# Designed miniproteins, single chains, continued (2): the designs that were tried, part 35

Each design is a single chain, and the fold is of that chain. pLDDT is the mean over its residues in the fold that is shown.

## One batch from the design tools (miniprotein)

Design m5185
Fold by ESMFold2-Fast:
Order: sequence, then structure tokens, then C-alpha cells
Structure m5185 (fold): chain A 78 residues (1-78)
Amino acid sequence: SPADALLDRLDELIDRATQLFQQETNPERRRELVLVEAEASLLRMHLNVLRRTGTLTDEDLQKVAERIDEIGARIDRL
């Protein structure tokens, strides 16, 4: 489903942020990686709630995809 594809993308972002955090020595970038991982995890939880309650709309899917792109861009800028 479209929701499952977005959940997979969030899992990949969480894994990437976690891997980068293990290699990072700069305290400001480490903090940002923790915040990005936390934000992706909360978005994943939110998407799962909407999916489970059957209230997930096409607009919700688009907004989640846009947030995923934003989170990915923030990681790429570090």
C-alpha cells in the first residue's frame, strides 16, 4: 500500500540517522541527528495510527511524503 511504502522510507531515514550518529563526532550535528531520528519516529507512529484507524486520506499521505523529503534533506545538509 502507499502507507507501507512511506513507512519503509521512514525506517530507512531512521536507520541512516542512527548510522550517521555512530560515526559523528561534532556535538551540534550529533544533536541534529538525534532530533531528526526522533521526528521520523514520531511521524512513523502518527502514520501507523492513521492507517490502523482507517482515517488515512490521500492528503495525509502527501503531507507525510513531504515531511519525509524534508527530513531527508535535513540529514543530507549535515
Scores: mean pLDDT 89

Design m5186
Fold by ESMFold2-Fast:
Structure m5186 (fold): chain A 85 residues (1-85)
Amino acid sequence: KFSEEELEKIILAALKLIEEVGSKDAELKAREIVERLVKIAEELGLSEEALERIRAAGEEVIEKYGEDAKVKVEEVLQEILEKLV
């Protein structure tokens, strides 16, 4: 279970990713979304343990959608966040 501080940083990382892609309706490959989320979370100072948990949740989402499938960034981020609660 994440601390409140870690959860806030994960939510902020997701918001920053949406800002970087320019639209919540933007579509990217699930793998790219996960990799970019982890990078932003790392830049926000999340622990190695927290980053590993985000990557593990992301791997489950990648398996569900497929690495080559383009999906809405917001949908992938929401599903990752739901797995991390």
Scores: mean pLDDT 82

Design m5187
Fold by ESMFold2-Fast:
Structure m5187 (fold): chain A 74 residues (1-74)
Amino acid sequence: SVEDEINEMIEEIKKEKDGEKAAELAAKTAVFMRENNVTDEKLIKKFEQAVQEKVLAGIVTYEQIQKKYNELAA
């Protein structure tokens, strides 16, 4: 299911220690959620929390993720 795939992508984000790969995974997850019209607030919050944890850990920045998202979403 779409939810199962997103949960798998979130778990990959949580395990990623490389900044470039973390930015790519977060951006790809966001694009996938957009393309599948995901409006589940709980699932979106889980994704946002996983991303926030990586930013707070100093692994990736929101700017890096946003730049990658814009490249993939275009």
Scores: mean pLDDT 88

Design m5188
Fold by ESMFold2-Fast:
Structure m5188 (fold): chain A 67 residues (1-67)
Amino acid sequence: MSKEQLQALAKAMSKAPGLSDEQKKKLLEIANSDKSAEEIGKEMNEIGKTLSDEQLREVSKAAASLL
């Protein structure tokens, strides 16, 4: 997946309902980072570990809407 696609994905996930303002900020920070696609993917996985099962379902729906 390209850096541009991963940044778009992180931005879409930040719009998921049920996320805290802190979690949304973190996803937007990832989306706007100058890091490589691989590094962005790692940071998205780390934020994913902080999400509840319910929040994970919502961000997965938001991510799927881009596909």
Scores: mean pLDDT 77

Design m5189
Fold by ESMFold2-Fast:
Structure m5189 (fold): chain A 86 residues (1-86)
Amino acid sequence: SVPPELAEAARRIAKEEFKKLFGENGKEDYLGMPKLSIDKPIDELDPRELAEMLLNPEKYFPNLPKDVFPSPEELRRRIREEAARL
């Protein structure tokens, strides 16, 4: 299982990254990406699933341009740094 501090850190990082791509409520269409079927605010989504999507964007967003998300290594580093602050 994912430790609570890592889940919380992942949620914070995911919220920041998805706000950059889809706006505050995840409703903005980004050309070339599949639409996220988000019917609720980003902060109400499962943080474990959000972390999985950030760490494996090629699996969840196969049409995503490579320069839109930070690298998985960069995201893992940011999640660990945020978790260390919790």
Scores: mean pLDDT 62

Design m5190
Fold by ESMFold2-Fast:
Structure m5190 (fold): chain A 83 residues (1-83)
Amino acid sequence: MNEIERSVKEIYEIYKKEHEGKLQPGDIGRLSGSALRLMSAASIEGRQQDVVEALEKELEKAKKENIPTPILETMYKQAKEAL
C-alpha cells in the first residue's frame, strides 16, 4: 500500500470510528495529518491521478457503508480539479 492509499484509508477509518462511537483521543490529529499529506500529494505534478484513484476507491466503500467522509469528498474534488 502506497503512502497516498494509506493516508486515505486512515481518514476513512477515523470517520468509521466516529460513526461507530469509538472515536479516540488523538484521532482528530491523525485525520489532520493525513489530510495535509493528501493535499501535498495532490499538488505534485504526476501524482494527481494516484490521489484521485485512491480517494474514489475509499469514497465508494464509505458510500456502501453509509459513513460520512466530508474531508475525503473535499480532497477528491480538489484532486480532480488539479488534473
Scores: mean pLDDT 77

Design m5191
Fold by ESMFold2-Fast:
Structure m5191 (fold): chain A 85 residues (1-85)
Amino acid sequence: SSDDYVEEARRVLEETERLVEENRDKLSPEDLKDMEDALEFMRKLVEQAEQARKEGNDDSVLIRRGMVRDTARLTKTHIDNVLKK
């Protein structure tokens, strides 16, 4: 359901925020800014998904949830790559 997708998007955001915070001291200022920008984008997507759910726009909820998942994957990949160097 759209409620489940919004809840998933929130959980993915929270997990990604924790991952960035846990690795803050290992990131360059430039990498940290890129990660913070990604988190701001994800927060906006979650807000848009919540609004779409309230409006009954299920397609918009699905799209926003997918974008949150994709942004989280890229953020996690970026952190993993930085930590390997």
Scores: mean pLDDT 88

Design m5192
Fold by ESMFold2-Fast:
Structure m5192 (fold): chain A 90 residues (1-90)
Amino acid sequence: MTIEELFKKMEEIVSQLPEEYQEDGREIIELAKEVVKLEKDEETKLTLLQQVLNQLQHILNLSKKGQDPTPRIDSLKGTLKSYLDFLKSE
């Protein structure tokens, strides 16, 4: 699966989220795009994007069950922000 295909699947999942979580989903996609711009290793990019896709799917599944996905959303954003900061500092 290509980087472009992974982002397309992420956008499809985010579009299915309840309205209240769609902005969070878009922020997660933008953070993942920034990480991919700075990460130099192709295998690491693909692994990271697959993990983000899997976490977004879990967030969607929680919301469909009427469970609060906020802790998982916050955890994913925190992980991506920390990794982005690491990449910026080298």
Scores: mean pLDDT 86

Design m5193
Fold by ESMFold2-Fast:
Formats: C-alpha cells, structure tokens, sequence
Structure m5193 (fold): chain A 98 residues (1-98)
C-alpha cells in the first residue's frame, strides 16, 4: 500500500467488486461504519450493496489532531477490509493535496 505524503489533505478510496457472500457485504458496511465512528480523522463512508455487487467510497480527511502514522493506518485498514471482503476488487486511491 502507498505511504501517504505529509502534504496530503484528504484520501478518497473508491472500490467496487463482488462480495464473497451477502453476509460479507453487510459485514464490510458495518466495519466501515464502526471505523468512521471510532476514527481520530474526519471520515465519510458510503456503501452501496446490490446483491453481491458492492461499491464503496471512503473519504478520510487529515485533521491537525491526526498524526501521519494514524492517517496511514486508517487508509491501510480501509483497503484491508475491502480486500478481505470483495473478490478481486477494483480499488482506486485518490490523494488530495493542500
């Protein structure tokens, strides 16, 4: 996974793919919502489920209280959850600079 540079303001993670099961798709949604609720960074989560088809969009905004290490950890956790749940997902990571 790419290391996020210090001058990155926001990371947008978009993923699409087929879930291993309908239960796995719902679990991914719940885990991403839990990550949003417990995140030290400002995190927005959008998950669309249509049977086994899943589309995910996660925005992580770096705040002054969020260290670069914590920011990178959050990005890694989001990608890891997607890769564990979806079969060969298409993942796009967009870096927004200040």
Amino acid sequence: MPVVPENVKEVIIKASGTAISEKAAELLKQLLLQLKATSPAETEVEVKIDGLKVEVKVKIVRTPSTSLEEFNRLVTEVIGLIEQTLINPKIEVELVYE
Scores: mean pLDDT 81

Design m5194
Fold by ESMFold2-Fast:
Structure m5194 (fold): chain A 67 residues (1-67)
Amino acid sequence: SPQVDKAVRERIIEEATRVAGLPREVAERLLEAIENKDREAYLEALREIARHLGLSLEPVEELEAKW
């Protein structure tokens, strides 16, 4: 059901923002990229998350090379 899918999606976004301290927009873009299987959008969302948290981008570059 589209309503159930929307509720589950919203809960995932809320948990990601609450637990990881990410901006809601970043969590939304990551989830949307996963749902759409958009490799480029997914990798860009991971880079934004890494930059926001002050983490190394090396794991994202390794994932990009393998994908």
Scores: mean pLDDT 72

Design m5195
Fold by ESMFold2-Fast:
Structure m5195 (fold): chain A 90 residues (1-90)
Amino acid sequence: GMDRELEEKLIKRIEEGGRKGPEETKREMDIVRDENVKGIKDETGIKIGETGVKELKKLGVEGGGNGKNRGDKTVIMTEGRRKLEEMIEK
């Protein structure tokens, strides 16, 4: 889905763009691959620090209409996701 692609783009932007990126998150993703596919944003946000955590929360709110994180995963804001997508695409 597009939601996941946007998340993957974000990770690459952070990694190569400005922030140090989620290097540790990538390592752990290999361990929790399937689960990570659903909650990659949550894990990545924590690894990249407070800034990432806050940004991810703005990315998704409550399922974002699509790509909803059930249960334990961070409830992200749909409006935040749209904002991030615009920033990345620009």
Scores: mean pLDDT 43

Design m5196
Fold by ESMFold2-Fast:
Structure m5196 (fold): chain A 74 residues (1-74)
Amino acid sequence: DNVEKLKELLEKLIEKAKKEGVDDTIIKILEDLLENVEYLKDITVEELLEMLKETAEIRKDEKFLKIVEEVEKE
């Protein structure tokens, strides 16, 4: 189930982001995505990670960029 995979990914990213002190705006974006994960059924895990990496780069949050890159390599 793709939705379940995205949910687990988002929950993991939120936990790591909160622990590492990522920008609250990025954390809110992740929480909003998790609440609406059912609408993301056609988005792959790889596509979601790419979008989040772009978000980290635009906001210049190096901590979040590192988290996304580490998860992408797994």
Scores: mean pLDDT 83

Design m5197
Fold by ESMFold2-Fast:
Structure m5197 (fold): chain A 65 residues (1-65)
Amino acid sequence: EEFEKELEERVKKAAEEGYKRAKTSGLNDDIAKREAYMAAAQAVIDLDPGRGAERAYELLLKARE
């Protein structure tokens, strides 16, 4: 649905920006990935804490190695 698409775009953008910020700050790759996932989760919660939380969790699970 439209909301799911919006969440996916928010998570992707937040994760990418979070990763870049962490790497620019001199953090190693593992920590940068962790920061990216945390930033993505926060962005989804900021968008819609009720409906967003479950979607963020699902997407983060997909992103994990």
Scores: mean pLDDT 72

Design m5198
Fold by ESMFold2-Fast:
Structure m5198 (fold): chain A 99 residues (1-99)
Amino acid sequence: SMQKLLEELLQKVKNNEVDEKDLERFRELLKELAAQYRDALAQLRADGVQFSAENEAAIAQRQALIDDILKNLDNDDFLLKLMQRLTQLVQQGKEKFAQ
């Protein structure tokens, strides 16, 4: 599951134990998610869905983030920092739910 994968990554990031296989798995996951997002968005537009100005702004910001991530997939330092940030957000979420 995604939660189990994130928990395993959380432990490895904290211990500085992230290996090349972990980075490659994360790289492939990001590519798959980006492709799914683009395909879904293209299909919605093809089906005549009209987005609000707020949704179009959010789509543009998300697309810029996705494009930045895809440009930096071969940058291991960038990926590690992204994993660290996601790991921190997951940990903060768990702490808030425990309170």
Scores: mean pLDDT 77

Design m5199
Fold by ESMFold2-Fast:
Structure m5199 (fold): chain A 80 residues (1-80)
Amino acid sequence: MEELLKKMEELLERMKEILPSLSPEQQAELEATMEALKKLIEEAKRSDPDDIKVNIELQFHNIAASSELFLLERRAALAA
């Protein structure tokens, strides 16, 4: 769980770094994703790590995948 928490916090930090370079609409979408990630981090800290680690990992992977798609869509729009 500790390693998973570190990865989640690292992703959140990366999102914060790119936030100022985005449009207001893109900032709102990324902020919503960041809020979801913050809630997941708090849930992971509050819950028994052994009981829900797999579920937390799946939720994190979904959030990470959504973030990757968001960044990829932005790059595709700029490259078109």
Scores: mean pLDDT 69

Design m5200
Fold by ESMFold2-Fast:
Structure m5200 (fold): chain A 54 residues (1-54)
Amino acid sequence: SEELERFAELSRGSGAVFAVLDRNGDGTISDEELRRVADVMSETEFRQLLESLG
């Protein structure tokens, strides 16, 4: 149950971040878009997000 909660939280956060990252729907994330995401996330979380994305 706790893991499910973490998934829901991450999924929610990731979903919101995705919307910000893919504003153009271009499928390409620019440096400026990444900077804006980093503003709402910490370095650690931002780095993990990048690794998760690939």
Scores: mean pLDDT 57

Design m5201
Fold by ESMFold2-Fast:
Structure m5201 (fold): chain A 71 residues (1-71)
Amino acid sequence: MLSEEEFDLEVRLALLTIQVAIAKKYNDKEGLKKLIPQLEELRTEAERLGYSDLAADAKAILEEVKKFLES
């Protein structure tokens, strides 16, 4: 089972992923820009705590957001 700390980060990533999907669906680039610092914080926190899979998932969503903002 996940630790409480890891579980909290997983829930935060899931919520951010949903927000990214909604913002992309409605072409809300301002909403996406506001999510970048939250995703960067989560990625950094996961890396610091050694949750490598979670950090990789956060990085993937960040790259997805950046690519969408460039299109």
Scores: mean pLDDT 84

Design m5202
Fold by ESMFold2-Fast:
Structure m5202 (fold): chain A 92 residues (1-92)
Amino acid sequence: SAEDVERVLDLLNRLSDELARRAKEKNNDKVLILSEAGATLIIMGVYVDPENAIDLALRSLRRQREFAREEGDEETVELYERAIEELEEIRE
C-alpha cells in the first residue's frame, strides 16, 4: 500500500541519517559509503517494485549489520537490527 511505501522510505531515511552521523563521528567512511549507496538503491527500487525492494532492503541491512559487527560497532549493529525488525513488520 501507499502507507507501507511511505513507512519503508521513512525508515530508510532515518537509518541513513543516523548512520551518516555516526560514521562522521567515528571517521568510518567505509560504513558511510556502503550505507548511503545501499539506501539509495533500495529507495529507488521501492517506487518500481515495493515487495522486491523490501526483500532487497532486508538482505542489504543484514549484510551491513554483519559489517558493523565485524568492526565491533555494537551501537550501529543495534541500529540495523531495529531497522530490520521494523521492515519485517511493514512486510507483514
Scores: mean pLDDT 70

Design m5203
Fold by ESMFold2-Fast:
Structure m5203 (fold): chain A 100 residues (1-100)
Amino acid sequence: MEITEETYEDLIRPSPELRALLEQVRKLDKPVYRLSTVLYWVLELAGKQKLFDERPELASIVRTAGTPLGELLGVEEFDVRDLDGLAARLLRHAEVVERA
């Protein structure tokens, strides 16, 4: 799926596995959320779990190896500067309900 600016406005239904991870940082009282909102909450979860690389030159790198987030996304690390790549991985764990 090609990630465009409009794709971030898509309404998605997170999988039960993704929802369980997000509930560690947010109270999920709705079945459907914007992709941009879910992406922000994934980054908030990474920050809460202290998964960002400690080196200033690599501060955009999230280390997910051995974490439930890494297991969900199927990666040992990702770069937050590649939001399109993160969004594409998240969409494998969500149903698109409405496109923007």
Scores: mean pLDDT 80

Design m5204
Fold by ESMFold2-Fast:
Structure m5204 (fold): chain A 84 residues (1-84)
Amino acid sequence: MKELERKAAQLMTATSLVAIGAVISGDDEEGAEQVEALGAELARLVEQVPSLAPEVADMLRLSAEAAKELPKTREVLLRQADAL
């Protein structure tokens, strides 16, 4: 459990940094592809530790708000949050 929680924190941090990096670069296509891949890993991890779902969903929604000017990246993040 403690190792899965650490992995979740790392993936959540990576997702937020990717979203911010995409906003700085203005690359919505790259941002969308990267958050899609990270979101798939987060979803598999949440299946193993369902108690993390609310925290992961909240982080994905906050990342979507940060990426609000990137419609594709924002849509991927919101879809992933709603699926949890």
Scores: mean pLDDT 84

Design m5205
Fold by ESMFold2-Fast:
Structure m5205 (fold): chain A 80 residues (1-80)
Amino acid sequence: SLIDKVLSLSEEEQLELIDELMKTAEELLENPELLPKELQLHQLDRLIELLEALKKARPSLREYLEEKIKKLKEMKEKLS
């Protein structure tokens, strides 16, 4: 699965990927015409699931990931 592949990455690569995905989520939220609301919500849910899986696998990233998950949930609320 995609999650399993991400879990096999180095911590540095995981952080870079997360930053890129967070930036993409923000850009889509700012441009609601680019992606239907239901697809944006689905992508946010998938990203939250990925970060929750990473949090369980990488205790060193727990606090960083919790802040990102909180931000994604706030984005989801704005979209709802």
Scores: mean pLDDT 83

Design m5206
Fold by ESMFold2-Fast:
Structure m5206 (fold): chain A 97 residues (1-97)
Amino acid sequence: SLLTKVNKSLLDPNLSEDEKLYYAGVAAGLMERFDKEGKTDEKGLTLLVDDTKTYFLRAQVFLAKNDNLSLSKKIKLAKEKFGEAFAKGFEEGYNYV
């Protein structure tokens, strides 16, 4: 599952910068989706650690400041602010089925 991929990021000390940004994006996208669905249960989402956690927390601040924007606008701004890997992760996390 997507949560399994995110949780694996906590166990891999050798993640590249792009992989850290990608998994931070995935976690942010999943949280945005849970928020939009009215779900407060973060059951199954492990806390990120180190740089991945830092990127995730920065992303949460970004999303909170831009909560009035459409998904497509959020993805565009995320790409401009955090790069391609993060934006890709965010889109995949939000659209996870």
Scores: mean pLDDT 69

Design m5207
Fold by ESMFold2-Fast:
Structure m5207 (fold): chain A 60 residues (1-60)
Amino acid sequence: SPRQQQIDRLIRQAGQALDAGDISTMEAYLSQAWSLTRTPEERRYFLRLASELNDRELAR
C-alpha cells in the first residue's frame, strides 16, 4: 500500500540517521512512521523494525 511504502521509507531514513550517529533525527523519523500506522499489522511491522534499530544502536 502507499502508506506501507511511506512507513518503509521513513524507517529506512531512520536507519540512515542511526548510521550517521544522529539519534534525534532517527527518533523523528520513527515518530513520523508510527503516526502513519492505522492497523495492528502495520503497528507490529513498525515495532519489529524499530526494535531492530534499537538493537543496532545499542551494539554500536
Scores: mean pLDDT 83

Design m5208
Fold by ESMFold2-Fast:
Parts: sequence; C-alpha cells; structure tokens
Structure m5208 (fold): chain A 72 residues (1-72)
Amino acid sequence: SDLEHNEEAGRLAEEGYREMLERGASREMARRTAVRTANRILDNPDWSREEREEIRREVVEEGVEEERRRRE
C-alpha cells in the first residue's frame, strides 16, 4: 500500500540520516540527505527493496561527497 511504501521510505531516510551523522556530517547535511532519500524512493514506487536500499547508499555517498567539497 502507499502507506507501507511511505513507511519504508521514512525508514531508509532515517538510516541515511544516522549514517551521515556517524560519518561526521552536519545535522543540516544529514537532514538534506534523508529528504533526498525519501523523495527518490517515493518517486519510484516500482523499485524493489534491494533497489531502494541501493538508492539509500547512493544518496548517502552523494551527501558525504557534497559535505567534503563544502569543507574544502
């Protein structure tokens, strides 16, 4: 259901948020990464669980790289 898909998107966004903080990112960047993760998953309801988890990882890596570039 849409609700279950929304809950999964929220869970993966929360995981991305925590990973960003664990990797030393700011709360602002972690929040932006969480929002990007949720939006990408919500925009693609046909994705498998594995595809959604891959996108979470990809968005986190993008966020880490963005944080790194902004600190330089």
Scores: mean pLDDT 82

Design m5209
Fold by ESMFold2-Fast:
Structure m5209 (fold): chain A 85 residues (1-85)
Amino acid sequence: MVKVTQLTPNVQFVEISNAPPGTTIQYPSLGAEVVVLDESGRVTVRQDSSGGTVTINIELPGPGNISVVVRTQSDTPVSFTLITP
């Protein structure tokens, strides 16, 4: 289950319950600089130059709950795609 709370136009709080290992959150390019604040340090942020997408890779030793704050440079709310293994 994924719960998304839009805190401001450029800040999202994303909560993923029972996330499988290898879960990825992908944002479209909007000139976005993405800063991820993960309380557990288990999140790797990768900027994909092919198509200007920012990919956030979430790696867990097993299924678990993840809370991630994502900040973009967009002045409007940005949608994301959740990719599971």
Scores: mean pLDDT 62

Design m5210
Fold by ESMFold2-Fast:
Structure m5210 (fold): chain A 102 residues (1-102)
Amino acid sequence: MATVRVEVENAATGQRAVLDVELSDDVPEFELTVEADEGTITVKVYDADGNLLVELTASGKKVTIKVTIRREGDTIHVKLEATSENGKKITKTKEATAPLPP
């Protein structure tokens, strides 16, 4: 098993959530969608050693950040996809790959 930490913060409300996600050969994928009607949402994903793998901030109305964490052999792939509206629809994508501990 490999553990990945997902931290979500909404700067407008000060609310913070921390999720520890365990990936195994039987559960190789994890998906989480974070939604806010309005605000500034920051998602950070860390490896088991506490190293920051990827960070994405999205601001505006109808903020949606999709977090996808997938195990491929001895590596993890993390993808963050954000969509928000600030008079125009804005899309951001960030990806990272990291080795899994044995």
Scores: mean pLDDT 77

Design m5211
Fold by ESMFold2-Fast:
Structure m5211 (fold): chain A 100 residues (1-100)
Amino acid sequence: MEAKIEERLANARAMRERWGTWIPDESGLENYRKLAEELRKKAEKEENPEIKELLLKQAELEEEFVEAIENGEMTDEMWEKWQRESIRTVLELEELLKKL
């Protein structure tokens, strides 16, 4: 798992450097808000409790990301930590879906 997290995190860092910023504009923030809402709706319909928990965890991560940026609290360290947790949650969800 750690090797896959580091690979995806390296790709996220490369994209950040290529675009010159990791702070989304208002349009970008709205996409994170919509994703959180969609994840919560998917979780409500999900019968598998482990998948439901990961969908809710990802929704909370998206909401925390938006809140930190809107409050001007997002730092490079917080961005790295958030990316790591988001990547881990997605990888855990992908592995559970492979078992279905």
Scores: mean pLDDT 80

Design m5212
Fold by ESMFold2-Fast:
Structure m5212 (fold): chain A 77 residues (1-77)
Amino acid sequence: SEAAKKEKSEKHRAKVKEQLKLYVNNQLDKKAASKKELETARKLKEQAEAEGWSETVLLGRAMNAGVSMRAVKEVLG
């Protein structure tokens, strides 16, 4: 039905909006690192494992990428 297709599209948009709201709440409340920060931190960890980066190099790259210490600690600790 047309209503079901519209509802599926609206659910997808609602999910994206909910993720953005969680991101904003994390920035305001400092409860946890944002999803975007965690994704960036995980990518940097993967590169560190692939390229053999030291912890100091990994931290420097994270700071340059705008990743908070919260995100680094969440992914590494």
Scores: mean pLDDT 68

Design m5213
Fold by ESMFold2-Fast:
Structure m5213 (fold): chain A 80 residues (1-80)
Amino acid sequence: MDKLEIVLEGVKQIAAEMKSIDSSVTPLLDKYVAQVEEAVKAGDAAKMKQIAQDLLAFVKKDPRLSFLAPHVQAIVDLAE
């Protein structure tokens, strides 16, 4: 099992949880998931890490989503 595939699954799970809290973020999260899928196909770990960090910054800005920050941080750490 590829490390990048584990990161993709983690991003998909977090995106699903965020959509359940606020469906208005769906277009942004769908864009993040699509970018991660493209990075996995390309084997681009650096781009995966950048996308995960962008998601972490987004989560930290919303008090309703901040409880997910440790889970997103784990994905960032895995992408190293």
Scores: mean pLDDT 77

Design m5214
Fold by ESMFold2-Fast:
Structure m5214 (fold): chain A 96 residues (1-96)
Amino acid sequence: MKAREALEYLRKAVLALEAGDFDTALEYVRKALEHLEMSEEDIEQVLALLRSLQRRQRISLLGLMAGLSVEELLENEEAREQAAEEIEKRREERAK
């Protein structure tokens, strides 16, 4: 799903910002917005906004955008919890 790919790129952008690599973060934001089918004009406006913000505000905004994208992916949230519980139970049964 496009939203899942966009979320992955937004998470990579946040990690790049935490590492101080703002240029790489902007490239990941561009890719995320392309996966959300935003126009290039809208993408350039978002990137211009990010350049005008302070580092702390940039991280907060990208984190919020990543959280909003997760709402579109909530369809598989229960399946991930069930898979995690099943893996944990198998580890307990195989604990040597």
Scores: mean pLDDT 63

Design m5215
Fold by ESMFold2-Fast:
Structure m5215 (fold): chain A 86 residues (1-86)
Amino acid sequence: SAAAREQLAKLEAVLEEMLAEAEAKTAGTAEEREAARAKLPDWRQEILDNAQLILDAVESYSTDNPDVQRYAELVRRAAEYALKAK
C-alpha cells in the first residue's frame, strides 16, 4: 500500500541519517566507514528488499570505536523494523 511504502521510505531516511551521524561523529574511522558503506546496499532502492543485507552488513561490521558500535546498533534496529513492515 501507499502507507507501507511511505513508512519504508521513512525507515530508509532514518537508516541513512544514522549512518551519516556515525560517520560524522567518527571522522577518525575513515577506513571503517568506507568498509561499512561498501557492504550496505544502495538504499535508494526499496528498503524492504535490502533490509536483510543491511542487517547482515551491520552485524558483520567490526570497529574499535564504541560510538560507531552504538550507531551500528541503531541501524540494525531500524533494519529489523523495516523487515517487519510489509
Scores: mean pLDDT 56

Design m5216
Fold by ESMFold2-Fast:
Structure m5216 (fold): chain A 80 residues (1-80)
Amino acid sequence: SKLTEEAKKLLEEAKRAAAEFAALRADPDADPAKLAAAALRVIGAAAEGRILYEKAKELGDEETAELALEAIRAAGAKPP
């Protein structure tokens, strides 16, 4: 479904955002603006993951719900 494809894309984005944020946090010479932007990407991915998870649960779409949970975890957030 379209929702499943969106959850797959979100999972990949969450992984990229988390990796970039982790790299910037480990770099003492990191641009503070880039660090803030990376943090916002991680927060955004977790928030979108929660929205997709709730939507998937309402629809009984277990595959999309699991992908959304994986995206939330990849973003370093606690699942709902």
Scores: mean pLDDT 86

Design m5217
Fold by ESMFold2-Fast:
Structure m5217 (fold): chain A 80 residues (1-80)
Amino acid sequence: SSSEEKEKEELFRRGEELLKELGKIIESNRDSENFDELLKKAYEIERELQELAQKLVNGEISVEEAKERLEELEKRVKSL
């Protein structure tokens, strides 16, 4: 439906914004003593976000489940 397509578009947009936020966090913490640990966590989030996007495109996951997983990833980025 048109509502489902709009929800998918919003989830993809939020995913792109999340990747941009990860990039900013990495840049701002480049000289941090904990940079390697932060980079590892960031790469794990990026991998999970990519997998989520693939599952959503392939219809392997519902929009509702994708939204819940994305919200969890957004919380993980905020905790970095």
Scores: mean pLDDT 86

Design m5218
Fold by ESMFold2-Fast:
Parts: C-alpha cells; structure tokens; sequence
Structure m5218 (fold): chain A 59 residues (1-59)
C-alpha cells in the first residue's frame, strides 16, 4: 500500500525521516542525513523515498 502524499506532507521532517528510516532499514546516521535532506528539499526528498520504498517492494 502506498502512503497518502497529503498525509506525509503533514508530518514534521524528523517524523518523516524516522518513518522512512524504518521502512527502508536505514541506520541512525542515514536517518540523520535523510532529515537534513528533508529540511533542504522536502518534496523532492519525499518523492525519492517513495520511489526507494517501491523498489524494495518490487525486489
């Protein structure tokens, strides 16, 4: 099931980083890097993370 983009955009950057960190199996350093990316480019980073989650489901 794909997450609702509107619901994802409502979450703060730290919550999004934690959510995708769990889904993608990221470590603490990767979650911190993701949080920084969300602060710099929130929409682009969310698009990339959604694509990565799809790749994991297809693999």
Amino acid sequence: MEPDPSKLLALPDHALASLYGRELGLDEAEVAALQRRLQEDRVGTLREMAARAKELRDS
Scores: mean pLDDT 73

Design m5219
Fold by ESMFold2-Fast:
Structure m5219 (fold): chain A 64 residues (1-64)
Amino acid sequence: MSAEEYVREALRAARAGDVAAASRYAQEGVKAHGKEAVDKAARRLTGAPTASLAIAGAVVEAGA
């Protein structure tokens, strides 16, 4: 999967309330493509820097 595919799946899982799946997709994306690629994909899909940071591994509290 591409970095964008990992981010799309993570966001889809998060919106469905499946935090475990969302975290897994985010971690796999970072492992496969690196933090910068995942962050850039998250910005394109969400338009928000904080969402990009959350997806790229600073997710534990999702910026709350």
Scores: mean pLDDT 66

